# Ledger of designs, part 10: designed miniproteins, single chains, continued (3)

Each design is a single chain, and the fold is of that chain. pLDDT is the mean over its residues in the fold that is shown.

## One batch from the design tools (miniprotein)

Design m8341
Fold by ESMFold2-Fast:
Structure m8341 (fold): chain A 128 residues (1-128)
Amino acid sequence: EPILKAVSAPDLLERARAAGNKKEEAEAYIYLGDLYYSQGKFDEAIKWYEKAIELAEEVGDKDLAARAYLHLGRVYFKKGDYEKAIEAYEKAIELDPSNKRAWRLLAEVYEKLGETEKAEEYRKKADS
């Protein structure tokens, strides 16, 4: 009974839209993407992260856009689409160069591709 009264991601999205708060709406899209990702619904997760990116870019929130790209890259990595994972992580780094997590995740993708030297370079960037 108490669990059934918890605010869901769709309820958060409707509230953000009703308030006209585009940043909260983009954050709700990321949360909804995370929910679908946790369920293994990767195509649905991608759709919501892409909507979050569009809205974050519209409002000029580079940190929020970088977060959405980071989540997008993680989904592509889980799908085995390493090329798209790299593109998403590189965009996250471009938007927020201080995000050490993006460099660590990029290193993991290059390791999966057998590009050991690139993987080591990006690990060093994450550790510095």
Scores: mean pLDDT 82

Design m8342
Fold by ESMFold2-Fast:
Structure m8342 (fold): chain A 64 residues (1-64)
Amino acid sequence: GEEERKLEEIAEGQARGLAEALIGGKEAEVVEATDTVLVARAVADGKEYTITVNFETGEVKIEE
């Protein structure tokens, strides 16, 4: 529904901003977006990072 679209759009924007601000990376690419999990990839300093936002736990995780 419309609420689901809003959550996805907000989460995508948050993931991109987090990638750029925390790791000095380029804009994050969203790999997976669901109501429960967002997964995005970003590249910074020649390394690829996976950013996972878990909406069930409220956790944001950055993995190399």
Scores: mean pLDDT 65

Design m8343
Fold by ESMFold2-Fast:
Formats: C-alpha cells, sequence, structure tokens
Structure m8343 (fold): chain A 68 residues (1-68)
C-alpha cells in the first residue's frame, strides 16, 4: 500500500528534508487529500533522494496516479 511504502522510505533515510516531506505526504494520504497534493510533495522529495529511495518514491507516485 502507499502508506507502507512511505513508512519504508522513512525507515531507509536519515535525510531530515526527505523525512519531513515523506511525513507530510503520509499525513496527506491519511487525511484523504487529493492525489495531486501528495504528488507535489513527492516531487519535491525526489530532489533530495538517492537512487534507492527515488525508486520507492517512483512506485508510490505510480500507485497515486492509478488511484486518481
Amino acid sequence: SILELLEEVLERTTNPLLRRAIERARELVEAGAPASEVLNVLDSAMQSADAEIRELLEEIKRLLEEAA
């Protein structure tokens, strides 16, 4: 699920900017915010991500786009 993948990112990164962005994305998903708002936060997070974390974020984005 999207929430499980967001938690996986938080477990794999110590980057404070990335963690803050992912925590916000999680809160938006839990609140039922539009997929477009979550995608905007994830796009910002991608700029701070290494290759492994970027792959997880791309999968989350794909799932959000399918749900929209």
Scores: mean pLDDT 83

Design m8344
Fold by ESMFold2-Fast:
Structure m8344 (fold): chain A 82 residues (1-82)
Amino acid sequence: MREEALKRIEEAVKDAPESARQELLTGARQIVDLAEAGAPDSEIAAKITALAIHGFALGVSPETLLKLIDAVEEAVAEVRAA
């Protein structure tokens, strides 16, 4: 379910700095919205890559970024299956 997927994304970034959390949550939600709208896998992959690079630039730990990527990929898979 979309709401549960978004909750997992929020949980993944909880340990990031507050400013970084807001930007990453906004980007992650946009990716989920694009997947729900039927955007191509190539566009989704490019946006996930951009989100990871942006998070790294904001000083977010690699461990937190991996959790975020996993949560976003899971959310994309769930909305694709619906």
Scores: mean pLDDT 82

Design m8345
Fold by ESMFold2-Fast:
Structure m8345 (fold): chain A 60 residues (1-60)
Amino acid sequence: SAEEQIQRIERDIKATEEKKKELEERAKELGDSEEGKRLREDVERLDELIERLKEEREKL
């Protein structure tokens, strides 16, 4: 059902947002290091995934 699909997407959004938050905190701790730059790139990819999941949810 649409409700079940929405619930799945909501769980995926929450999990991805939690992962993004963890990587953001770690990137801040690493500052301008190469590791920090890589984590910021990972954060941007997770942000893009969150936006795609939100769009998928809105289509239901």
Scores: mean pLDDT 86

Design m8346
Fold by ESMFold2-Fast:
Structure m8346 (fold): chain A 75 residues (1-75)
Amino acid sequence: SLEERQKQIEELREKYKDDPLRVLAGDILVSLGYTLEEIEKLSDEELWEKMAEHFREQFDNALERSKKIEEELKK
């Protein structure tokens, strides 16, 4: 649920107040469906690798979407 996801994000921010980069990466991963427990098991490097993979996938999805919009506009 949205409420449960928001709670996990708030817990992440409280736990890692001294590491804003970890909070940022963790916030993104929580939005992707990762739990706080899963995030805590990941190193900073592993967190950034998973975030980078997500951005690559989102970029590919955005390109596919843009191609479809362009094709519809040419009708």
Scores: mean pLDDT 73

Design m8347
Fold by ESMFold2-Fast:
Structure m8347 (fold): chain A 72 residues (1-72)
Amino acid sequence: SAADELVAALEELRAAREEYADSNPLLAEEAERAIRAAEQLAATDDEAEKERIIRELEEELRRKREEIAAAK
């Protein structure tokens, strides 16, 4: 379901935040901000909005992974 996919995406984003918290604290802060925004919107019962949040989280995770790879 969209809700389950949102939870999975949030868990991935949280894991990424923890992974680079020590090496890139600014990047971790940006991830934290994205997590907060997604959690607020996830509180809505609007399934279309949840699907939109999932898509946005997937894009954010892709960008964060690219930045982490570039930093290594």
Scores: mean pLDDT 68

Design m8348
Fold by ESMFold2-Fast:
Structure m8348 (fold): chain A 58 residues (1-58)
Amino acid sequence: MMSAEQVAKEIRDGVLNGPYVDSEAKEFVELAVKMAKELGHSAATATHIGLEAYLRAK
């Protein structure tokens, strides 16, 4: 079975490489995920925070 970290990675990559995501959205999500990871969150939680931040900024 895939770990929660692998699932989070696949979801993030799918969103960032999907046809509805522009380059600014990709950079924003990547930065938000990086910051969440630096604050000690798991990869799954960091990905969730990054996507949520992107949706709120839109």
Scores: mean pLDDT 63

Design m8349
Fold by ESMFold2-Fast:
Structure m8349 (fold): chain A 68 residues (1-68)
Amino acid sequence: AAEELERAKKLYEEGKRLLEEGKLVEANQKFQEAAAIYESLGRKDEAKEVQLEFYDMMSAYAKKARAA
């Protein structure tokens, strides 16, 4: 429904904001919730995009942690 789609968009936007603030755990939680809603609505491309963004973020931070 439209309400679920709006909720997923808000969660995705909130996750991106938290990522910019360096709150990785909280950002991950928001991305996971958004992806789950997109999947439940059959919007697989948007769910995949959210999952890939999270994966890219984790890869970047793992790389920095190894260098520290």
Scores: mean pLDDT 76

Design m8350
Fold by ESMFold2-Fast:
Structure m8350 (fold): chain A 60 residues (1-60)
Amino acid sequence: SMMKEFEEKLKEEMEIYKKVRDIFYKQLEKAGRSPSAEEVEKQEKIGKDTVEQNVRLLFS
């Protein structure tokens, strides 16, 4: 089912995105930098929107 495959792919891509994001923030903490909550929220929205759009394009 294309719908099930789309959902599974979206979940996989979101999980990868979260892991990459967590590594990035861990590196920032090691460097003595902390992004603001506002900047984190903005970047997370952009990342999620980009992942969803890219996954949709794969099924277009």
Scores: mean pLDDT 75

Design m8351
Fold by ESMFold2-Fast:
Structure m8351 (fold): chain A 80 residues (1-80)
Amino acid sequence: SPMDELLARLERLVDEMIEAVKNKDFDGYHKTLEEIGELMDELQELKAKASPEEQKEIDMRVSQLQGRYMNFLDDLRKSI
């Protein structure tokens, strides 16, 4: 579905962003952040037209990815 395709792309971009941070790749980080912004806009447009169950799934999966990135940042902070 379009929802699953966008969410799969978001997960990949979060992984790429994490890897860019690990490698101190500023250009990669900036590129993935911009692509995530564009994808989040597409996802919000899809969400506005989605069923209530699909809206809940989007919110849950986005929250899980946000939590994953925040956990990565917390772990990175502890290693400094």
Scores: mean pLDDT 85

Design m8352
Fold by ESMFold2-Fast:
Structure m8352 (fold): chain A 113 residues (1-113)
Amino acid sequence: SITVTESGGGTFKEGSSATLSASYTSSEEVVQLAWYRQKPGEPLELVAALGGGTLIAPRVAGRFTISQDAAKKTSYLNMTDLKVEDTAVYYQQAVTASGESAYGSGTELTVVE
C-alpha cells in the first residue's frame, strides 16, 4: 500500500517563492513522483514529474522545479516568481514499481497581488 501527505500551502504574494512538500509511505519502490494542480472548473494538469528523468510543464518552465529527499521519502515542488494564475489545489502523486499509485488529499495555494 501507498499513502501521500501534503503540506506547504497557503496564501502568497505575487513574485514570491514557496515550496510544497509531500511525504509518502510505501512498502514497494516508488518509481515516479508527480505534482498536479487543478483550478475551479478546469481539468487536472501535470505541473512537474520525477522518475526516469525530470519533466516540467511548459506553463511553469523556468519558475518551478521538482526535487526529492529519498531518505525522508519526501518530494518538493519548488516554486519561484509566483503568479496569480498559479492559484490552484496541488496534488502529489506517488507511483510504485508494481504500478500502485496514490494522490495526496490536495493542498491549496492562493497567489495575491
Scores: mean pLDDT 88

Design m8353
Fold by ESMFold2-Fast:
Structure m8353 (fold): chain A 84 residues (1-84)
Amino acid sequence: MIEELVKKAEELEKQGKYKEAGDQYKKAGDLYFEQGKFEEAAEYYRKAAKLYLKSEKTEENRRKALEADINAGLSLMKVGLEKL
């Protein structure tokens, strides 16, 4: 399932559909986060945030980018808490 989301996001990104690609990467990040794979979650949340910033500069897209950045930060905090 996650591989399907990533492939779809890559196809959408190549088509210049940045918002839609960001939505797919966000879903992949959410699934990795739920699986406790926080490094992978952070990676895909960051990809989503970058794509939202590349899309039309609407309030919705700006909010989605900020939310994705927050989720990436939370994922990295989880990684840090697993280490000393």
Scores: mean pLDDT 83

Design m8354
Fold by ESMFold2-Fast:
Structure m8354 (fold): chain A 66 residues (1-66)
Amino acid sequence: MGLPEEVERVLGLLETMRDLPLEEQIEILKQSPELVEALLRHRELVLRHASPELREKVAAIIDRLE
């Protein structure tokens, strides 16, 4: 698929963290500023390719980081 590597890394991290509370997910993401930048820059691609159960949580994370 034509996703940037950074977007794939963000999606993989979000999937592994899916069962963690929102605040912990944000704290973990903030330890990787490059992934936060990739998430915000490519938010539509991340939301489009996230699994259905993750989309609401991903949207909430993006809102908190904006």
Scores: mean pLDDT 80

Design m8355
Fold by ESMFold2-Fast:
Structure m8355 (fold): chain A 63 residues (1-63)
Amino acid sequence: MEEEGKIKKAEELLKKATEYFKQKDILKANQLLREAFELYESLGLEKLGRQKVMETAKEGLAA
């Protein structure tokens, strides 16, 4: 389904954001988090998107 493709892309963006957080590139990480959130929002999954973005940011900043 095209929804599955968008979810997978959002997950890849979240993973990449975590790598940028580890490199201390907070600005680039935040750009990727926003792009991932927009993908979840486009699917009507705004609440899930917010949770995933928050979890990724928390893990990235803690690692």
Scores: mean pLDDT 79

Design m8356
Fold by ESMFold2-Fast:
Structure m8356 (fold): chain A 74 residues (1-74)
Amino acid sequence: MAEILRQVAEAIRTGEGGLPDDLAPPLESEFRSVLEEAEKKAKEEAEKGKKEGKEEEGVKKAAEVAAETLLEAA
């Protein structure tokens, strides 16, 4: 996943010679997977906070987990 994102970034960085069409579909699929994973992890953390009676802390952790997941994918 991150490797595909980096490969696309490298192709953009070189700029010329034309980007292979096969780079676009993997990037789109991987980007969607990353967003879904971040959302799922955030939801799980928020639910855990609610179960523990720490809803506010759960929301904070959910935001941190989502941000970390997106940064790791980039």
Scores: mean pLDDT 60

Design m8357
Fold by ESMFold2-Fast:
Structure m8357 (fold): chain A 70 residues (1-70)
Amino acid sequence: MSSDEVIARAGLGEARRLLELVRSGKGGREDAEGAVISAKIAYEYAKKAGNEELAKEAREVLEEAQRLLE
């Protein structure tokens, strides 16, 4: 696994964790903002790694996190 893919997977995991925190009512605006940042990092690194499936997953989580801030 490339270092870019490792960073992408770590960012995706953190974004999902923060997203679930907000959804469960235990997190706030800062957690939603953190989820957007982590998902964006995951998306960029997944693209650099050439992992289209991981990039798609990161994009979906990013869009979901952005909806929480609308």
Scores: mean pLDDT 86

Design m8358
Fold by ESMFold2-Fast:
Structure m8358 (fold): chain A 62 residues (1-62)
Amino acid sequence: MSILEIIRKEFPDLSEFDAEVLATLALMAIASGDRLPTPEELAKITGISKETAEKILEIVRG
């Protein structure tokens, strides 16, 4: 499952464009560090919920 699919499930009221922007910001936040952020750190950087951040990080881990 892609990060974009999680964003669309958690934020169904977002436009397609806004969902893609949010997914891109989440990916950039993950890619910018030498290690994966915690769910709390990712939520603060992107403005998403901690629960959504945990789901994104689970996918990134495989």
Scores: mean pLDDT 72

Design m8359
Fold by ESMFold2-Fast:
Structure m8359 (fold): chain A 81 residues (1-81)
Amino acid sequence: MSEEELEREIDAAMAVMTLAVERLAAKKAGDEERARELEEALERVVALIEAGDYAGALRTAAEAAEAAGMPEVARAFREKA
């Protein structure tokens, strides 16, 4: 594994954590639609990680973050993909 591949794997795992925290926050705030959208995005991101597509996982996480109103987080994920 290259250093770049390992870094992308770590960044993809961090993206999962970020989306999971935001989903929990949305659920606690009663924003059921946002929580559902983040849950669906998490399932897609995890599936891509399991397939070894860390770049795809980061791009999918970025799209989910942007849709959730987190453009700075989305930009960070895209830069890591």
Scores: mean pLDDT 83

Design m8360
Fold by ESMFold2-Fast:
Structure m8360 (fold): chain A 77 residues (1-77)
Amino acid sequence: SFKEIIEEIVSKYPEILTREQAGEALREIVKKLNLTSEEADGLARGVVRALEKKNSDTLTKEEFIEGAVEGYEEGKK
């Protein structure tokens, strides 16, 4: 599933991802799933919203996965 692939990719990152690490993980997800520009933008938007809501430059793996999944589902519409 989409969530399982994201979880697999983020499993190699530390529990707390910096903004740079989140960007790197997003690029890996886009490449592995061969996402369109629109789908990739959805993912990035979801992750950025998670960072803004927390008012932080870091995300937990759980926060990253949730943001990415939500962004992807919205971009699909």
Scores: mean pLDDT 81

Design m8361
Fold by ESMFold2-Fast:
Structure m8361 (fold): chain A 77 residues (1-77)
Amino acid sequence: MPTLEEVIEALREALREAGFSDEAIDAAVKTLKQALEKGFPVERAVRLAASTAALIDGKPGSVANEVRRRVLERLRA
């Protein structure tokens, strides 16, 4: 199973590559940590985090979905 740090790094990398701001990335990481601490599955936690970043930077849900896909693909490798 991926570690918490592996999930965080995969999320940060995917968001940076998609052109998100540092503010959005920091907020997404906080959302991810909170969701995982509450016992949410990794896929659900990543979905919530990507949506949080998209809200902050005013990006559409399609961009959040692409970030989610890239994070999960990286973690499956």
Scores: mean pLDDT 85

Design m8362
Fold by ESMFold2-Fast:
Structure m8362 (fold): chain A 65 residues (1-65)
Amino acid sequence: SIRDDYLLGLARMIGSVLGVDVEVEIKGDTIIVTIRGKSKEAAEQAEKLLKTAAENEGYKLEIKY
């Protein structure tokens, strides 16, 4: 769906901008994000931005490291 494509693109863009590796999977109403990077601060910022985006679009967020 357009909403799924938007969130997948947004998550990848956030990872690119913050210099963390972001893998994204959507299962039903849940967006599953795996964040990997050497900077704890960048990973925490990515998590915060992704949580806000997912909640705004009505998805549940699950984060893995």
Scores: mean pLDDT 81

Design m8363
Fold by ESMFold2-Fast:
Structure m8363 (fold): chain A 109 residues (1-109)
Amino acid sequence: MEPELELDLPAAGSTLSPEEIAEAVRKTADKLAEYARSKGHPEIAELVRKIGELAAELYRKDSPEARDFANYAIGRALRAVQLADTDPEAAVAELRKIIEEMEKRLKEL
């Protein structure tokens, strides 16, 4: 088995500040975007970076609802990037939906 792409996300119960969590999420999104680019999916890389930016803003809201939604969206994005190996069009469509949902949630919070 090839090693899974490990995301360097803060552990549950972390003592990190919202800003430190936001920066960790951006760095993780950059790594995931570089991975997608290395697989020949530059559009997916751009969408992943946008998701990382939106997730960072959700973490900065410093609310349980925003944090839970950011974690959910990141999990969906990771699955969509994995889908790109089989169906890159479906992966792009899923990432675009995640971005729309994240932008809507940011306006509601």
Scores: mean pLDDT 78

Design m8364
Fold by ESMFold2-Fast:
Structure m8364 (fold): chain A 61 residues (1-61)
Amino acid sequence: MSPLERAVESARLISELVRRGYSQREIAERLGVSPATVSRIMNLELVPSDELVERIRELAE
């Protein structure tokens, strides 16, 4: 998966979790990252690692 594909997919999945009622802090806690990291991924300011993308997918599905 390219860096652009990881960034776009992760931002989409995190946005879906927020729509389901999760806060950025709750998402961060479940992913093992800071709330600032979650915010940066949502704003396409950070490209997550393949390992982090997998954790985001598991949380969203």
Scores: mean pLDDT 81

Design m8365
Fold by ESMFold2-Fast:
Structure m8365 (fold): chain A 93 residues (1-93)
Amino acid sequence: AADAHLAAAEAHIQKARELILKAGKSDNPEEQKKYLDEASKHLQEARTHLAAAKAAGGDPERIARLEFEVDVLEAFVEIQRVNLKLGEEREKK
């Protein structure tokens, strides 16, 4: 059912948000990378559920809102990944 897929997408989005926050609070670059990798997987699962909800005739406004939230969180993950790489390169020159 569309509602079940929307609920699953929301759960994955929430998990990704929690993992992004954990990455930001960690002082260990390897742990930060692990949390960002897990967040990316949850965001991909959210996209899969949103596609399924759309196919099942789910609310277009709710789907669009959640798709936008996934886009924003994917952008945050990318920014944090770039910052980690820049930190590593500064130490190595």
Scores: mean pLDDT 85

Design m8366
Fold by ESMFold2-Fast:
Structure m8366 (fold): chain A 60 residues (1-60)
Amino acid sequence: MRAEAERLARESIALLREAREKLPGEEAARLGAEVSRAAEFGSLEEVRAQAERLRAAIEA
């Protein structure tokens, strides 16, 4: 469980960096804030869901 949380955190950091480069600042900030909120107060499943939303926005 801990290893999965660490992997997800690293993936989220990489996605946030990519979003900052490819998305408008406002959109990157909004999606990044949701990932951070899930990481602080949510479950691993919520973090995973928010990371997927961020990835989809980058790929769109």
Scores: mean pLDDT 73

Design m8367
Fold by ESMFold2-Fast:
Structure m8367 (fold): chain A 73 residues (1-73)
Amino acid sequence: SREEFERLVEEGERLAKERRYLEAGEKFIEAAKVAPDKEEAAHAYLYAAIAYQYANDRERMQEALKKALELRK
């Protein structure tokens, strides 16, 4: 649902503000999976990639970027 998507995005943003970037990335991935449309899913995957980059988790960052780019085709 849209409410679930918005809640997960808000949780991810809160975790990122607390510098808990790995957990923030995980919340943005959850948000992407329940996103109401492809554009919002792509944005959530991009937010996850940014969070994983700050967490220095290159593999999860690259996977999230790949998913975001596939949705923009």
Scores: mean pLDDT 88

Design m8368
Fold by ESMFold2-Fast:
Structure m8368 (fold): chain A 70 residues (1-70)
Amino acid sequence: HMEEREELLKWYEEIKKRVLDAYKQDPEKANQLAKEILEEATKKGKERGREDVYKNLAEQAIKDAIEEAK
């Protein structure tokens, strides 16, 4: 609603880049980072009352990054 689309797209790209960079260094580090990102997504989603939206976006970004890195 409140510029949410732009925020979500930027958040998606940021997550994807973070996970991709971590995966290139160490796949286990990327898995640990993914857990931390999901916690961040839960907090952001709670602020907006959109927990499922933020969590699903984060999960998708993480999955896309890992698939791209393989």
Scores: mean pLDDT 78

Design m8369
Fold by ESMFold2-Fast:
Structure m8369 (fold): chain A 59 residues (1-59)
Amino acid sequence: DEEVKLLLEVVKVAVELREKDPNISREEIIEEVAKELGISKETAEKYLKKAIELGMLSE
């Protein structure tokens, strides 16, 4: 399932960004995830919110 794969990649990148900078803002995570995965900021935000709702990532 391509959506599940994208969700897992978003979580992976977000976790790596937070480990690198614990003070990183949500907006900065969205921007960097979008750049790293080659997706729109809107798509990155959608999957980031879904990951948080599913308990895969903390707010």
Scores: mean pLDDT 83

Design m8370
Fold by ESMFold2-Fast:
Structure m8370 (fold): chain A 98 residues (1-98)
Amino acid sequence: MAEELFEEGVRRLEAGDYDAALELFREALRLYEEAGDKEGVARVLAGLGEVYRKKGDLQAAIEYYERALKLYKEIGDEEGAKEVFEKMVDIGIELIKS
């Protein structure tokens, strides 16, 4: 259910269909939150961050990545936390170079 919505959201994001990706990720987020699946919530928050990054809304991207990072740290997912942190650093470098 939530996983299928998340996977479809990723496919839409990769295809450049950012509005469809946002709707799918928002529905997946709601279902993962209702299920208490913190890992699923963190993954969707990172996905939302990536959509906003691709749309050029770097402020929204950072806000979602910060939420994902906090949750990955809370659940002890060091790999997920590292991946999100590296994406945030890349945005910071991009902003300095502009």
Scores: mean pLDDT 85

Design m8371
Fold by ESMFold2-Fast:
Structure m8371 (fold): chain A 68 residues (1-68)
Amino acid sequence: SIFDKIEELEKELKKMFEEGTPKGKIWSKFVEKASEIEKLIKTEDKETAEKARKRLAEIWDEVLKKIK
């Protein structure tokens, strides 16, 4: 499901931060996977799309906070 893909992204980003991966590589990974997820969100029903976008936005805010 789309929520499984979002959870996988969250886990991957957390691991990258824990391992001290350069901020540029973490950003690149986030942008790549978020773009893929956003395309999938457009094919979902409105309720599922809204929930998925909210979770993706929360990840976006966390990533921006950590790379600033």
Scores: mean pLDDT 82

Design m8372
Fold by ESMFold2-Fast:
Structure m8372 (fold): chain A 66 residues (1-66)
Amino acid sequence: GPSAEEAAAIAARAAAQGRGSLAGAATVMDGHYHGEEGAKRAAEAAEAAGLGPENARQMYLGGKQS
């Protein structure tokens, strides 16, 4: 199956297209990388998916939730 990073990128693209939430997509990373590391990885996944900096910020904030 996809890595956590690949799964987060797929979920982030779906959320950006109105299918779910960016905060929900960020929780895919939180399951594998906790706290600050999870937040950073979620933001990196959004950037890798070609989302703008505001969407990366939303992913970062979502990834910090435990």
Scores: mean pLDDT 62

Design m8373
Fold by ESMFold2-Fast:
Structure m8373 (fold): chain A 63 residues (1-63)
Amino acid sequence: MKLSDEEIDRAVLLLAASVIRVTAKKEGNEEAVKLADQAIDYANSGDIEKARELLEEALKVME
């Protein structure tokens, strides 16, 4: 098995989004959950830059 850097970046973003989503749900932060869900959607569509931007916004909302 050989993963490209893009595949690794996508996998890391999906893992990060999943962790953020679970944490946001536990804290009742619906806005952060929505942003994490959107980030997962963009990562799955191949838009890694947009997915990253949405995860950064989710983290800001959780502060």
Scores: mean pLDDT 79

Design m8374
Fold by ESMFold2-Fast:
Structure m8374 (fold): chain A 58 residues (1-58)
Amino acid sequence: SQDLIAQLEADRERARALYEEYRALYEKTGDVKYEILALLFEAVAGSSEWLIEQLKKK
């Protein structure tokens, strides 16, 4: 549905923002937890993008 696509687009943008925030924290602190969190939110953003593409095909 269009509502689901809008929610996924919002989730994707939030995940991208969190990726950038945690990447910056990793660069500043060297703390591996921020590297792991950045990679997690990169994966979340990619998954949301893939789901949006699948839903738009129907």
Scores: mean pLDDT 86

Design m8375
Fold by ESMFold2-Fast:
Structure m8375 (fold): chain A 59 residues (1-59)
Amino acid sequence: NAAAQREQALLELVRLTKRLMDVLPDDKAIEVINQLAELVRQGRVDEARALADKAIKEG
């Protein structure tokens, strides 16, 4: 179940990445995406999701 939950979170982050590219200028989208990747590598998936959501709302 943990693996399935992580896979769902990653798929959600991929969808958020697409939305960031659609809403933000390319340079800002890339910056946010790089921060998301770093947070995910640190296991901070909830913070990555919150960062993406905030960037989309403010874009």
Scores: mean pLDDT 77

Design m8376
Fold by ESMFold2-Fast:
Structure m8376 (fold): chain A 78 residues (1-78)
Amino acid sequence: KEEFVNEIRELGSQAAKVADEETAKEIDELARKAIEAVLKGDWKSAAEYLRKMAELLSKVEGAEEIAKRAEELAEKLE
């Protein structure tokens, strides 16, 4: 649990450095929801929030690796 929480938090931090303010805010909200789902043991919802983060990040120039990490985390949680 702690490993996934830390990884999601790191993804949100990295995204904030490359995304605009509005996109970074949406990613932060999705990261918070994913962390909450992990803490509740709701792995399916956590994976869905991480995939939404990856989709948003795929539209941001320079965020390709961050998007890939979010998708990889979603796969690990399912």
Scores: mean pLDDT 80

Design m8377
Fold by ESMFold2-Fast:
Structure m8377 (fold): chain A 64 residues (1-64)
Amino acid sequence: GKYEEELRKLLRELGLSDEFIDEILNNLEDDELLDKQLARIAVTKGSEAAQKIAELIEKIRESL
């Protein structure tokens, strides 16, 4: 969907691997996994990037 494509684009622009991106998109309902991945993104790419990713994940969840 629209938000999934936007999330993939953002994650690629941040330099994350396709494998890592697929892990996030396949586990959108796994809060523990997503929290760990968002924490890693915040440390490596910045808290603003992690916040934007979290907002997109929530929009995808709302469309399911």
Scores: mean pLDDT 82

Design m8378
Fold by ESMFold2-Fast:
Structure m8378 (fold): chain A 63 residues (1-63)
Amino acid sequence: MIEEYEERIKKDPNDAEAWLNLGNALFREGRYEEALEYYQKALELDPNNEEAKANLELTKKAL
């Protein structure tokens, strides 16, 4: 699962959906600091992504 999104980012580093999904996968693994960084990257690429905004805030509260 994580490897699939890492390969997508390797081929297209502007794939905001792949960054968001990688953040979600890391959040499920309890890797909150890494999830935070990837949610920030997803939001940088797509600032209107409400899921990335919500998950970023939830991740900050988990830290």
Scores: mean pLDDT 82

